# Ledger of designs, part 34: designed miniproteins, single chains, continued (3)

Each design is a single chain, and the fold is of that chain. pLDDT is the mean over its residues in the fold that is shown.

## One batch from the design tools (miniprotein)

Design m9155
Fold by ESMFold2-Fast:
Structure m9155 (fold): chain A 72 residues (1-72)
Amino acid sequence: EVEELREQLRALAAQIPEEVQERMVKLSDEGKSVEEILEELREEDPEAAELVERAIELQEKGLELLKKKAEE
């Protein structure tokens, strides 16, 4: 389950242009939130921003599953 989400996230990340990935890394390194990163990307490349948004949704779902296991 968690591994399936990681595989989906990896496959989706491979579809994101390298320049967009570098931009995300820079914004993350600057301490920007996920929401702020998405807003910046939507202004620069809305198509790539949609792919990133889907990747973030999958990552959040993975974190939720990990939290549920820890709360047992």
Scores: mean pLDDT 74

Design m9156
Fold by ESMFold2-Fast:
Structure m9156 (fold): chain A 100 residues (1-100)
Amino acid sequence: SSELEKLREELEKLREKIEDESASMAELYDAMVQIMSIGNKVIKLEKDEEKKKEYQEKLSELADKFYQALSAGDIEAARAAALEMIEEVLKAIEDVEKEL
């Protein structure tokens, strides 16, 4: 899907932004909001209700870890959670593509 390819490209740009050591906590927060938006779009394309629930729960867990890390001022933990979120969303894209 051209839409899924575009979402994958957006995630790759967000990964580069998160991996930038100069990235502020505010920039990591903005990136995470965008990752969550992309993740929700991908989950809506999932037709398997069980997989949909599993992805929703995993993304929610990772978002909670990210926001807890930000609240604690732990930028490295926040970065790690955001990168793990990108990997889970990319996996969801691959699963959706295989179901087309």
Scores: mean pLDDT 86

Design m9157
Fold by ESMFold2-Fast:
Structure m9157 (fold): chain A 95 residues (1-95)
Amino acid sequence: EPSEEARKAARDIAVELFKKGKSLDEVREEITRYLVEKFGLDEETARKLADEVVGEIQSAFAEAARKLKEETGKPAFSSKENIDKVIEEAEKKLR
């Protein structure tokens, strides 16, 4: 059973990996490994938590990207500044 600390760590790592341009599958796998190594979770439990966290972040980033495009008229991820704004808005929704 994942602790709140494990869930927070998983979200923090997922956001960092997403910033680095990692795919959702790569993010899911890296979170799973981290949770097994650092929190001693079963691989199955760690994978379920990673999947939940990736889903939360994917939804938050999709909403933030849509909002940015609507407000600025520019595609999300068209610049470093826009990428940073999308990440900041997604992080606010996940706190």
Scores: mean pLDDT 71

Design m9158
Fold by ESMFold2-Fast:
Structure m9158 (fold): chain A 86 residues (1-86)
Amino acid sequence: SVEEIIELAKELLEMLADPSTPEEEIIEKFVELLKKYSSLSKEEQEEVLKKIGELLKEWLAKMTPEQKARAQKILAEAAERFAAEQ
């Protein structure tokens, strides 16, 4: 559901901001989010992208360069893992 994916996105952003959270846990949760997103209707996907886009703008403004670099690495690894499973 849209609500479930938005809650997962919020949790992921909090985990990305916490340097003590293992990268593997964040990657696994991101892959879960991507799988849930891919199962949505086109209309639901558009709603998710809009809401996540707004959340990302707020979080990116608050992130340090180190947190941004970590987020980029985790996003790339999660995307590769998700693609390999398709």
Scores: mean pLDDT 80

Design m9159
Fold by ESMFold2-Fast:
Structure m9159 (fold): chain A 80 residues (1-80)
Amino acid sequence: ISKEILEKLREWYEKHSSLPEEEKARLARQLLRDILKEKGLDELVDIIDEMEQLKENNTMTEEIIEELSAKLKELKEKIA
């Protein structure tokens, strides 16, 4: 992850430090989506959303987790 993305996330977190955890989580997700879209990495958001959906439906197997983790690692290396 680039220094710019980390700096934006850090500034955002400090700015919203007084918000409830649930509200911070939702806003942080939206901010992350916006940052990733600017970098052309919205696929990362899609993978995260898929993982959360699978977890809620109790259909997340170790094989699926490994596959999604491999995709995340590959995308992460491309942006480093």
Scores: mean pLDDT 65

Design m9160
Fold by ESMFold2-Fast:
Structure m9160 (fold): chain A 65 residues (1-65)
Amino acid sequence: SMSQEQKKEQLKNEALKEVLSLDPSDRAGLSRVFRDTAKKLYDAGFSNTEIGQVLQDIADKRAES
């Protein structure tokens, strides 16, 4: 079984890989990845604050790329 911290990191890394593979103009694709990731984190039992922090981390890392 995976720890909560490991699961959070896995979901963040999977989402980051997906957003980095998208065309920067693909706003629909970006919205889909963020919604899907938020749902997966919510279903895994993470708080709204933790979900927001993960999504911000993904956005920040994409901006650095």
Scores: mean pLDDT 85

Design m9161
Fold by ESMFold2-Fast:
Structure m9161 (fold): chain A 112 residues (1-112)
Amino acid sequence: MLLEYIAIGGTITSLELPAEEKLDEYVAKADELIRANPEFNGAVLAVAANILMREERPLANLGKFHGVEVESVDEAVEVIRELYPELKESDEEIKGVIANVALTIPRAKKLL
């Protein structure tokens, strides 16, 4: 699904979910970025939650992830599932969203 807006630290970007064949590659890269940039953990999870919940207001969920620490996309999926058990999306779709958001961290660091 193509989304027109994703906000990380006030920066707006567009996101497209990866093809299933590329998911493992994107998750591996996202895991590296999550571990290297712990200051973005809350923002990555809040933006992913906004996408999954179809929240149009940038950073609306940021407060729910204040102080959250994750070291992998798999841990981030678990946190999102605990906070939003109503999500019907597959684990693969949730991983794809989180991975794509994490891949925007280098761009967000240049704009913030």
Scores: mean pLDDT 68

Design m9162
Fold by ESMFold2-Fast:
Structure m9162 (fold): chain A 77 residues (1-77)
Amino acid sequence: GKQQAIQHIDQAQRQNDTISPQSGDITRRALDRARQSTTPQQVIDHIRDAVLQNRRLGDDQSTQIMQQALQQAQQSA
């Protein structure tokens, strides 16, 4: 459900914050939007956006963490 999807991005945010400030900021903004979302699909959409933003940043490790969070959130919906 929605809360389980939010927990996955919350964990990813904590991990990305240890990799770089930029990856942490991208993920934190997505987490804030996810918490304000009304449906599990909106949470998934925000996680997907964070995957794309981290990929554009060129950080493979942060991108992989976000891809895993996206997969887990999709399975939790």
Scores: mean pLDDT 83

Design m9163
Fold by ESMFold2-Fast:
Order: structure tokens, then C-alpha cells, then sequence
Structure m9163 (fold): chain A 67 residues (1-67)
């Protein structure tokens, strides 16, 4: 069922490691395969994904939310 699969995906994404390094937000998944690095701009519109590896949409959303 899609609902059960979505719940498992949500639990996996809840295992994200979110770190702030100066003007950057770094998001890693529990497996270490997914990675997102976001540069914080002066405004939310100036926020920029500078590095991305095997990222899920939720990892990108987590980076934007943490900025």
C-alpha cells in the first residue's frame, strides 16, 4: 500500500542529520549516501543549493526549513 510505503519513507527521512556551519546548512541521511549543502542568503529567495548528492525532496525541504 502506498500509505505504508510513505510512512516508512517518512521514518527514514526523520533520521536526517541537520547541521549549521556558518552560512551553510548541511543535511545528511542516516545511510550517508544522501547529502545537501545550502548557502544561506540575505533573503529566503537568495538561498542556494550549492551541493547535492542522492538527495530526496524531503532533504532539500529540510535544508530550506533550517535556513
Amino acid sequence: MEEAAEEATRAFNDSLIIEREGDYIVVRDFTGMGYVKLKIGETPEDNEIVEEENATPRMIEAALKAA
Scores: mean pLDDT 69

Design m9164
Fold by ESMFold2-Fast:
Order: C-alpha cells, then structure tokens, then sequence
Structure m9164 (fold): chain A 61 residues (1-61)
C-alpha cells in the first residue's frame, strides 16, 4: 500500500526525523501531525501519523 500526501501539517516532518534517526523528534512530530489532521478532518493524515508514531517508538527500543 501507499500513503497519501497532505498539506495540513504533513507527516513529512515526522518522516524526516525518522530518516535522520531521531525517534523522539519523530514521535513528537507524528503526534502533532495526528492532532492537526484530526482538526482538519483528514483521516488519512491521522493514519499516517499513527504509523510514523509507531516507527518512532521502535527506534527508541
């Protein structure tokens, strides 16, 4: 499957943190992206944010 791009505080910031190896930053950015997506009614953005949040948590373990 693929992920849809969004302009409402995108998961790109969380993905950037993950690619940089910064799990803590990725978690914070993913949480912010989820909140912003929920505020905008972007279900796809919420799903992407949750996925990135789990990936960030994996980096910390």
Amino acid sequence: GGFSGGSNGSGISAEGALKAGDGEMAIQMAQNAIRLAQTGGDTGGVAVGQYLLEKGRELLK
Scores: mean pLDDT 75

Design m9165
Fold by ESMFold2-Fast:
Structure m9165 (fold): chain A 68 residues (1-68)
Amino acid sequence: MSIDELLEKAKKEPGLVFNVLNPGITMHLYGIDPNQTYVVGDKSDVLKALDKEGIEYEQLDPTTFRIK
């Protein structure tokens, strides 16, 4: 999903877990679980967008985050 789609989903789903995927690595998506929430974008842009909307998040690993 896009950053905008993540922002809308985060407002409706406290505790949402999502992974950030850099667009440059889309060739590696064939091994990814289709039932997981994936946000395609630069990690810094994703986190900056969440911060601007006042959405609190927790980092679980280098690319995985949880909405509080």
Scores: mean pLDDT 73

Design m9166
Fold by ESMFold2-Fast:
Structure m9166 (fold): chain A 81 residues (1-81)
Amino acid sequence: MIEEVLNLVEEFLEKQGASDEQREKALRLVHDLIARRLLTPEEIEKLWKESGGDVDKFISMLEKLLAETDAEEARLAARRA
């Protein structure tokens, strides 16, 4: 299932003319978000639609979600320590 989502995202990025660097970054972010169960495959597709096919916007949205989750986890850990 995760590989199918990664392939779908790769296809979206390639069709929009994304650079190799952009594709690699977006695929890693999607993989991390799904592997950590922060987003479902359907939510990834929704974010792509919300980006309007803008690769940089899509990557920024993924980065923001991952960073916000990592920051929240770090804050919770620090408060418990």
Scores: mean pLDDT 78

Design m9167
Fold by ESMFold2-Fast:
Structure m9167 (fold): chain A 68 residues (1-68)
Amino acid sequence: MEALEELKKEIEKALAEKKATGKVSSSLVARMVGVTIRAIGVAIDKGDEKLQKEVEKILKEALAQLDA
């Protein structure tokens, strides 16, 4: 739960910066990647397939918005 919320928070920061400046800083991208790896690790460790799919969905949506 907390790992998923932290991932959402970092994604919101990246999207907010892109909306304000037209680009995302490398530091925010690195933080988002780090939190993502940790969230996936927690999901795998718990064997929580629903959490794994939720992380995947959030990442797909975030990457689509960042790529635009």
Scores: mean pLDDT 75

Design m9168
Fold by ESMFold2-Fast:
Structure m9168 (fold): chain A 96 residues (1-96)
Amino acid sequence: SHMAALEKLREEMRELARKMFEEGVDETDILNALAAKAREAGLPSDEAFRLAMEVLKEIVDERRKEKPVELSPEYFEKNKAADEARIAAHRARRAA
């Protein structure tokens, strides 16, 4: 079945993307590798790229849930700024 072959390809692409993220490969390089895998499976370039983008988005969303970005500098700075803003607001209300 064509649909069964596509589901197998999607799962193989998800596994490849997960492995490449674990190895610290850049998102653009992962997208290119996924598109290449889909083309090797016989998909036209436009469909291969669309499928690669869909799989990449799925794995990025999955990783955001499983591996919180709390350890990234940007996430840490945003949380610190939010905490400082809440403390400042509390102090302003108490000083008035």
Scores: mean pLDDT 75

Design m9169
Fold by ESMFold2-Fast:
Structure m9169 (fold): chain A 97 residues (1-97)
Amino acid sequence: ASKEAIRKAAALFAAAGVLLAAASIRASPEDEETVERVRRLLLEAAKAAEEGNLEEAEEHLRRAREEAEKIKDPEAREDALAAVENAEEAVELLKKG
């Protein structure tokens, strides 16, 4: 990947982290475990992407999306899904770079 693609991907993963922090603040107590699972999957995806394992990163993001969709609070769910979408865009940029 180009230096620019790596920089943009890093910014998108950072944006995903901020959005997931917002989801955590808005989450009901019953959603806290689900939001934590999304956070762990996004961290695993970021690590896999950093190591060049883009297929593994995509698999972690697929599971993160499935967990995010289970969040009952609509605002927390929207923020968590936005976090996953930013991370998915980061991986796509790395694949094209």
Scores: mean pLDDT 85

Design m9170
Fold by ESMFold2-Fast:
Structure m9170 (fold): chain A 72 residues (1-72)
Amino acid sequence: ATDAAIVRAAKAALDASPNVKAIQFEVEGSHVRVTVLADTEEDAQKAGEAARQALLADPRIESVEVTIGYPA
C-alpha cells in the first residue's frame, strides 16, 4: 500500500547522498523504520532525513524511525 512512498523515499535518500551503500525499509502498519548505511555520518544523516521527509509526505504514514550507520 505504501510502495510509491517507499520508492520516493529511496530516490530522495540517494539524491541527497550518492555515498549511500545500503538503505532498508521496514513497514509496520503506519510506522516505517529506515536503516541507512553510508561512507560518512553526514551522508547517512542527509540520506536518512530526506527519506523521512518523503515518507511523512504520505498521509498513511504516521511515524518514521531512522537508524544510521557509518564506518566511523
Scores: mean pLDDT 79

Design m9171
Fold by ESMFold2-Fast:
Structure m9171 (fold): chain A 80 residues (1-80)
Amino acid sequence: MSREERIKKVSEIEKGINDKMNAVEAEGAAQGLSSEEIQQRVNEVRIEYLESNLEKLKSISEDVYKSYLEEIEELKKELS
């Protein structure tokens, strides 16, 4: 896989995460949720999306995979 292809595939995954996070933020704001409640929902959605894409990320780049594993651990600690 070329560097350009790796960047493109990672960007596609990141776009998917951002789209879902933006939707959750907009929904929470419309419902009158607190900033803390919105942030918790955003973190939950980010964990779910990243976990569902871990195998794909690993096939693209081990460095990216490792970075996202660390991010998932940090987010889970924040929610625990």
Scores: mean pLDDT 79

Design m9172
Fold by ESMFold2-Fast:
Structure m9172 (fold): chain A 80 residues (1-80)
Amino acid sequence: MKVTVVKEDGSKETVEVSKDASPEEILAKALSTLSVDEVNSLTAEAIEEAIKKIEELMKKGVTDITIKVDKKTGKLEVSG
């Protein structure tokens, strides 16, 4: 599975994750590409919502996930 992280500056980083990875592990790998400042901008609710969305996409057989960081709102936009 591939995860593309779109950062606040518009830059993209793609990480490869095992097909056996949990939604939590996928999000943790994606967040590891972010700066401490970007991670600290995220709310606990945004993290929980992102995990749920990743799980939904995985259940649909999506193999390419995109996660966009919105530092201003502290939210993550997850799409496949």
Scores: mean pLDDT 82

Design m9173
Fold by ESMFold2-Fast:
Structure m9173 (fold): chain A 97 residues (1-97)
Amino acid sequence: MEKREKYIKELERLLEELEEFVRRHEASMKPEERAVLRAALERFRGVIKKIKDAIEKGELTDEEAEEIVKKTREEVEELKRMVENNDLPIGELSPLS
């Protein structure tokens, strides 16, 4: 598999995992917590789209693409951790502020 295809698939997998995670947790969340999580999901969608576009256009080296994918994965895992531990920064990220 081309390295480019590998990075694109990993980014798509991360987005799918995050969307699934959000869907599962929304039912048990307060409206303000749900809003924060939804805002985070939309931010990740935008970032992932831009990274995928850059990779597809050859604007990133393989090394840069790998580093960005790794960072994105770490940020997704941190968001999941915050949700699971009830550590979401409500009010700082909330569009309901």
Scores: mean pLDDT 75

Design m9174
Fold by ESMFold2-Fast:
Structure m9174 (fold): chain A 73 residues (1-73)
Amino acid sequence: EVEEGLKAAREIVQLLLDGASDETLEKKIRELFEKLSPEAIDHALLVALIMAQAISEEKARRLLRVFQRVWEK
């Protein structure tokens, strides 16, 4: 559901704002991906990237790299 994706996006962005390491972000994203439907994952990715981009381009690029690492494994 959209609500699950939005909740996941908020958790990911909050960790990013709290200065979490790439390892911590990767672990959290993997846990969320195991629990969410494909539709909720798509919403979480889109919303999290939009939110990160609103904060800074650097944080958005960092988040995109972590998502790619999770997706590749």
Scores: mean pLDDT 79

Design m9175
Fold by ESMFold2-Fast:
Structure m9175 (fold): chain A 96 residues (1-96)
Amino acid sequence: SSGRQLTQDTFQQLQQNRSDPQRSVDIVRQYVSLSRDDSGTVLGIVYQSGYVATTMGDRSPDVRRQIVRVASDVVPGLSIGTLDSSADSGAQRGRQ
């Protein structure tokens, strides 16, 4: 389906732009607005995006909040805590 192609293109774009956290947010925003995929696939893209931002050491709390805001419309229950359970641990919003 068209959703599979969009998901593949999104993964490729995230890989190509892993050093640019703002571009990663923009890519996720576009994906969410166009995606017809299930919540699990969207969550996978969001987690990958969050990991990229965290590993770059950039404004990861701000980037995570933007990702949650953009994706929350299509991923039930998505929150900072949900991202932290994968990238970090505990219920803390971002890290020092």
Scores: mean pLDDT 55

Design m9176
Fold by ESMFold2-Fast:
Structure m9176 (fold): chain A 69 residues (1-69)
Amino acid sequence: GAAEARELLRRAYEAARAGDTAAASELAQKAFEHMPPEAQEHAEKAIVAAITGDDALAERHLARALELA
C-alpha cells in the first residue's frame, strides 16, 4: 500500500544519499511494486539525483513521488 511505498522509498533515498547504490536499487524496486507508474518515474529521478549529489532536484522529485504514491 501507500504507507509501504513511502517507507521503502524513504529508505532507498537515504541509501542513495549515503552512496549505497546497491541498497538504494533494491529498496527502490520494492517501493515501485507499491506505486503507480507516474510516482515511480518521479521516485527514480529522485534517487538518481540523490546519487549524483543534486539535492535540490532530488528533493523536488521525492516530494512529487510521495504526493502521487
Scores: mean pLDDT 84

Design m9177
Fold by ESMFold2-Fast:
Structure m9177 (fold): chain A 99 residues (1-99)
Amino acid sequence: SELEKKRLELEILEGLALIALGVGKVTGDNDFAAEQLLRVAKELLELAEEEEDPELRKEFAERALEFAEEALKLTTRPELKKEAEEVIERAKELIEEAE
């Protein structure tokens, strides 16, 4: 079903985020981990904006928010901090719009 496919997409993206966090922890490359977390957060945000089901839209946006906030905490790069803040703001807007 479409719902099962969308949930699998979410699980895959969450798995990629966890791998990025693990790589950062093992290598000490927190900027790499933050960059990968932001890529996942942006993909989730795009899925949220394209989603017509308000419950799934909110779920994707909430996960995007979580990963973007984690990226913001990890990164030392001003450009990645700004990008994380922009994703955080947009995700919050989508969550508020979702009821």
Scores: mean pLDDT 84

Design m9178
Fold by ESMFold2-Fast:
Structure m9178 (fold): chain A 81 residues (1-81)
Amino acid sequence: MDKLVMAFGMIATQYVDNEVAGEAGRAAYEAFLEAKKAGASDEEAIRKAVEAAVRTISQHADEEVVRELERELREAGKRLL
């Protein structure tokens, strides 16, 4: 199981329901794989994964919640590098 999906999903469950958190984790993983296929570095691929998760959650949460979540996801992404 990808550590990225698990870490992002766990963080998202603190702000949104489990279904949305799972959707955000999947979107992040798909964005990561797409970036890697396009020749992106691990750092760039993780950045794209964070952006995808944030876009998914922004449909279900207020801007303030999205900003705090994005900060936590970026910190988690750095630990995966």
Scores: mean pLDDT 79

Design m9179
Fold by ESMFold2-Fast:
Structure m9179 (fold): chain A 66 residues (1-66)
Amino acid sequence: MSKVQKYVDRLIDILSKTLSQAQIDALKKELNALLKKNKDKSTKDQLKAVNQLVSDFILAQSEALR
C-alpha cells in the first residue's frame, strides 16, 4: 500500500504540471477507488492496475482536451 501510494503521488505531481486541477482531482478519485477495489491484490497487481488506469486516462484526455 505505502509504495503504491508513493508511486501514485509521484505520478500526480508529474501530471499536475500539464493537466488542470479538475483533471487531477478526477484522476485522484479514480486511482483511490481502484486501490480500494484492489486492496486484496498484491502490490505488483496494484501497480499494474494503476499504470493501466493512468494510460487509459491519458488516452481519453488526448482527444478530450483538443
Scores: mean pLDDT 77

Design m9180
Fold by ESMFold2-Fast:
Structure m9180 (fold): chain A 75 residues (1-75)
Amino acid sequence: PLPPPVPVTPSDDSIDQLQQQFDQIQNQVDQIGRDVAQRAKRGEPVVYSDQDRQVINNHVQIQSQLSLTRDTQQS
């Protein structure tokens, strides 16, 4: 059984902590991107797994939270 989607951006967290979380998830997204690129270069069909989509969704959420936190902090 796959783990449920996890909220990865805590409320009112520091930019440094959010940046570290973003860097961690970015590494996973980069790995997915490399796998996709390699398959495409080999002429293989490319399909994202449920886990890949969860990682990408987590990346988007962390990116949004980091952007919002920076905007709010500097406003």
Scores: mean pLDDT 72

Design m9181
Fold by ESMFold2-Fast:
Structure m9181 (fold): chain A 68 residues (1-68)
Amino acid sequence: MIKQSSLKPRVLSEEEAAVLLEVIRERYGEAAAEQARTLFAEGPDARAMVAALAQEDPELWAEIERRL
């Protein structure tokens, strides 16, 4: 099975960021969700960094894509 899409980080949309926050809260707890929420509020560069981290966590990224 070969995957070539979603390998590179991208800026998350506001809707994608909201889904990511919900997934983080469910999987990693409230403290992790609060940290991610603070980063998202600080702007698109922070969202791009979180997207890069999410793609390195295949379970997290797959769950975001499933909910969109």
Scores: mean pLDDT 65

Design m9182
Fold by ESMFold2-Fast:
Structure m9182 (fold): chain A 93 residues (1-93)
Amino acid sequence: LKEEIRSLTPEEKVALADGAANTAIGAAEGMKDPESILEVARKAIETMFAAAEALKEMGDEEGLQRVVDNIKKAADTVPELREEALKRAEELL
């Protein structure tokens, strides 16, 4: 996952994170099963963190901030993941 994401351009990394956040939000709005929502959100958040770490490594501060903002939005839809995701995001900044 991390190696695949590192091969993307900065714009592609941000777009991947935007897509992951939209997928998590859409699942929370459209799905009725809490476990399914949690699984989609967990996968999306991990994808966003992989993109954020790659953006941090390359010094893209604007891309990193945008991905962190998207992680926060996705985490807000799933309280079970919110605290851990926010702590991890703070450590990246």
Scores: mean pLDDT 78

Design m9183
Fold by ESMFold2-Fast:
Structure m9183 (fold): chain A 64 residues (1-64)
Amino acid sequence: MKTIEGLIERIVGKYVEVRNLETGETILVDGDDQVTSTKTGETMKALEAAGNTLAGDRVIVTIK
């Protein structure tokens, strides 16, 4: 299990591009992985977040 703080940038097929704010690297997150908004505390699937209100927000991503 790995936790990353980043910005949701775009949807790529079933994946979501998240920019790691600590390293500046872009990672691909599976759309079914969970993300948590640092602004609202809401947790949802990465694909749902990228399609809705969390695009461009700072999120905490938990990946396996």
Scores: mean pLDDT 74

Design m9184
Fold by ESMFold2-Fast:
Structure m9184 (fold): chain A 61 residues (1-61)
Amino acid sequence: GGERDREAAERAARRGDGAGAAVAAWHSYKLGDEEGAKTGAEWARRAGGSQGAIAVAERAA
């Protein structure tokens, strides 16, 4: 879901938790939140998240 997942991704990235940001992006993807998935994937990328997790989230959009 939407805003909460985007906020979670941003918070994880600020802590350097790329995996947490990628998980939030993937959750947005599963819920059909295209913008949230894109935003979370960007935060995961900045925090050094898994390329696989980021790619899956980006494919949602």
Scores: mean pLDDT 68

Design m9185
Fold by ESMFold2-Fast:
Parts: C-alpha cells; sequence; structure tokens
Structure m9185 (fold): chain A 97 residues (1-97)
C-alpha cells in the first residue's frame, strides 16, 4: 500500500463517519452500511475502514442519545462487520494458495 492509497482510505473512512453522524434515520444508516459493504467487495481494505467508521459513529450516536435501539443497531452492525472481516480473511488465505 502506498502513502497515497493510505490517505485515500483515511479520507473515505472520515467521509463515512461524518455522513453517519449526519444521518437522522435508521434507513439512512442502513444505506450507508450497505454502500460500505459493496465497497469492501471491490476494495476490502478501504471498505473495511469505512464499515468500522460507520459502526463507531453509530455507537457514538447511541451513547449521546441514550437510545437503546441505536445501541442494538450498532451491536448488530458490529457483528455483521466482524463476520464480513472473517470472510475476507478466509478469502485472503485461500488466495495465498
Amino acid sequence: MTKEEALEILEAAKKAYEETKKAKTKEELEKLLEEAFKEAEKDPLKGSHMLFAIVSAIYEKAAESGDPELLKLAEEYEEKVLEHMKELEKKREEEEK
């Protein structure tokens, strides 16, 4: 990974975080997560950083609002992200021959 690629990943993660903090509905949060999963299929490293940024922002929103539904949503999305990361790691090991 080049320094330029690392900066692109960081900027994508920051943008995902900021968009998630601005989102007002569960549907908007789900759309952001789905877009990040699609990105992770094309670029696993970039997409994974975006997914973690989204989950982190949802946890922060849950903590700030005290909304138990947002906390449950953050926990559910964290589990989905961890499962996705596990599948990416397995695929990487298979590609290593």
Scores: mean pLDDT 76

Design m9186
Fold by ESMFold2-Fast:
Structure m9186 (fold): chain A 100 residues (1-100)
Amino acid sequence: MTAQAKLAELEAGLAEGRRNAASLTPSQRAAVEALERGVEKAKKRKEVTQEDIEEVEKRIKELRERALAEKDPAKREELLREIIELEAEREVLRLELELK
């Protein structure tokens, strides 16, 4: 599968998530919104470099370590949603770098 095809599948999945939003729990809806924000942030970048991807990966690692150490369930869920947003951003940045 090409990078362009992977990006199209991701965009189609987001569109389907939006259409089904009324059927989702508040937690599931927040996760879909986080993923959508990550994709939008990546697509707004005019220039994508390997260093940008490395910075996002470093932040994901730091947030995962914080989530594992977090004892408050509500704060842990917030960290997990931030991780979802960054993982979506990382995937789109990787695909955009492959296309350039």
Scores: mean pLDDT 75

Design m9187
Fold by ESMFold2-Fast:
Structure m9187 (fold): chain A 106 residues (1-106)
Amino acid sequence: MEKEEEMNRRVEELVRLAALARERRPEADPAEITRLLNVGTAAVAGVLLGPQQAESFGQGLAETYGKDAEDDVKEIERITELYRKDKAEAERIAAEAFARLAALAE
């Protein structure tokens, strides 16, 4: 529960940064902003929830959103596998996505 709350807080921050980036950078590619949001979300899920809990979260997204969540579920799966092999690299991907969105939101 607490880790899910932390994940939700970090995802809300990513969503806010993405919205602000779209507002302040209308010249930026909307697909790139969306990709950074999805990558950041997947990396945060893998780092905070771990492999089994991240898989459960991904299943919940798939059950709620179906095909619309398919790419997010696959991203979460990839990040959880990376987390099992190299946790530091998964954390680096999360930090990079946050930093890039924050730069666009400025």
Scores: mean pLDDT 69

Design m9188
Fold by ESMFold2-Fast:
Structure m9188 (fold): chain A 72 residues (1-72)
Amino acid sequence: GVNLEVPEGKTLVDLALGLAELVKLHDYHPSVERLLKETLLQLSEENQKEVLERLEKIDPELAKHIEELLKE
């Protein structure tokens, strides 16, 4: 469960979501994927799950790709 409110805007969660959209826009370019992976690895496991859950609601295909990227 989420116990804390996070502000909207330039949070690491919002940054990761923006980078995920850029990954798709740039046809999964390795440089963009690397930046997204590095950003996600700096998040707690709970925040990583929040990003994936929010991505799945917006773009389920992209969410699966990012989940696999984190497993590598």
Scores: mean pLDDT 73

Design m9189
Fold by ESMFold2-Fast:
Structure m9189 (fold): chain A 101 residues (1-101)
Amino acid sequence: SVIEEFLKENGQKLLDAVRTGNVKEALKIILELVQKAVEAGVDPETIARFLEDLVRSLETFFGPLLTAEQRKLLDTMREVAELLRQGKVDEAIELLKKAIE
């Protein structure tokens, strides 16, 4: 799985970025994941489910300790997942790019 291979290489970096409040780095990693998965022909619904499961895990593990800025990161990931569920792939990618800037 493209998602599994990406997580093997970048999962720890993503977790560390979320934990340390490096929201821009976390968003860049998520953008790279979404772009690579889309380019590999992964179904957008599969990518959406992965992002939703990731957000749920992060909320469960770090939720009470998350800053307002880190919570906005999770909200952005949820919105990206919703756009992917609707098949709005280009809009999901644009949202991530805009959130990084």
Scores: mean pLDDT 85

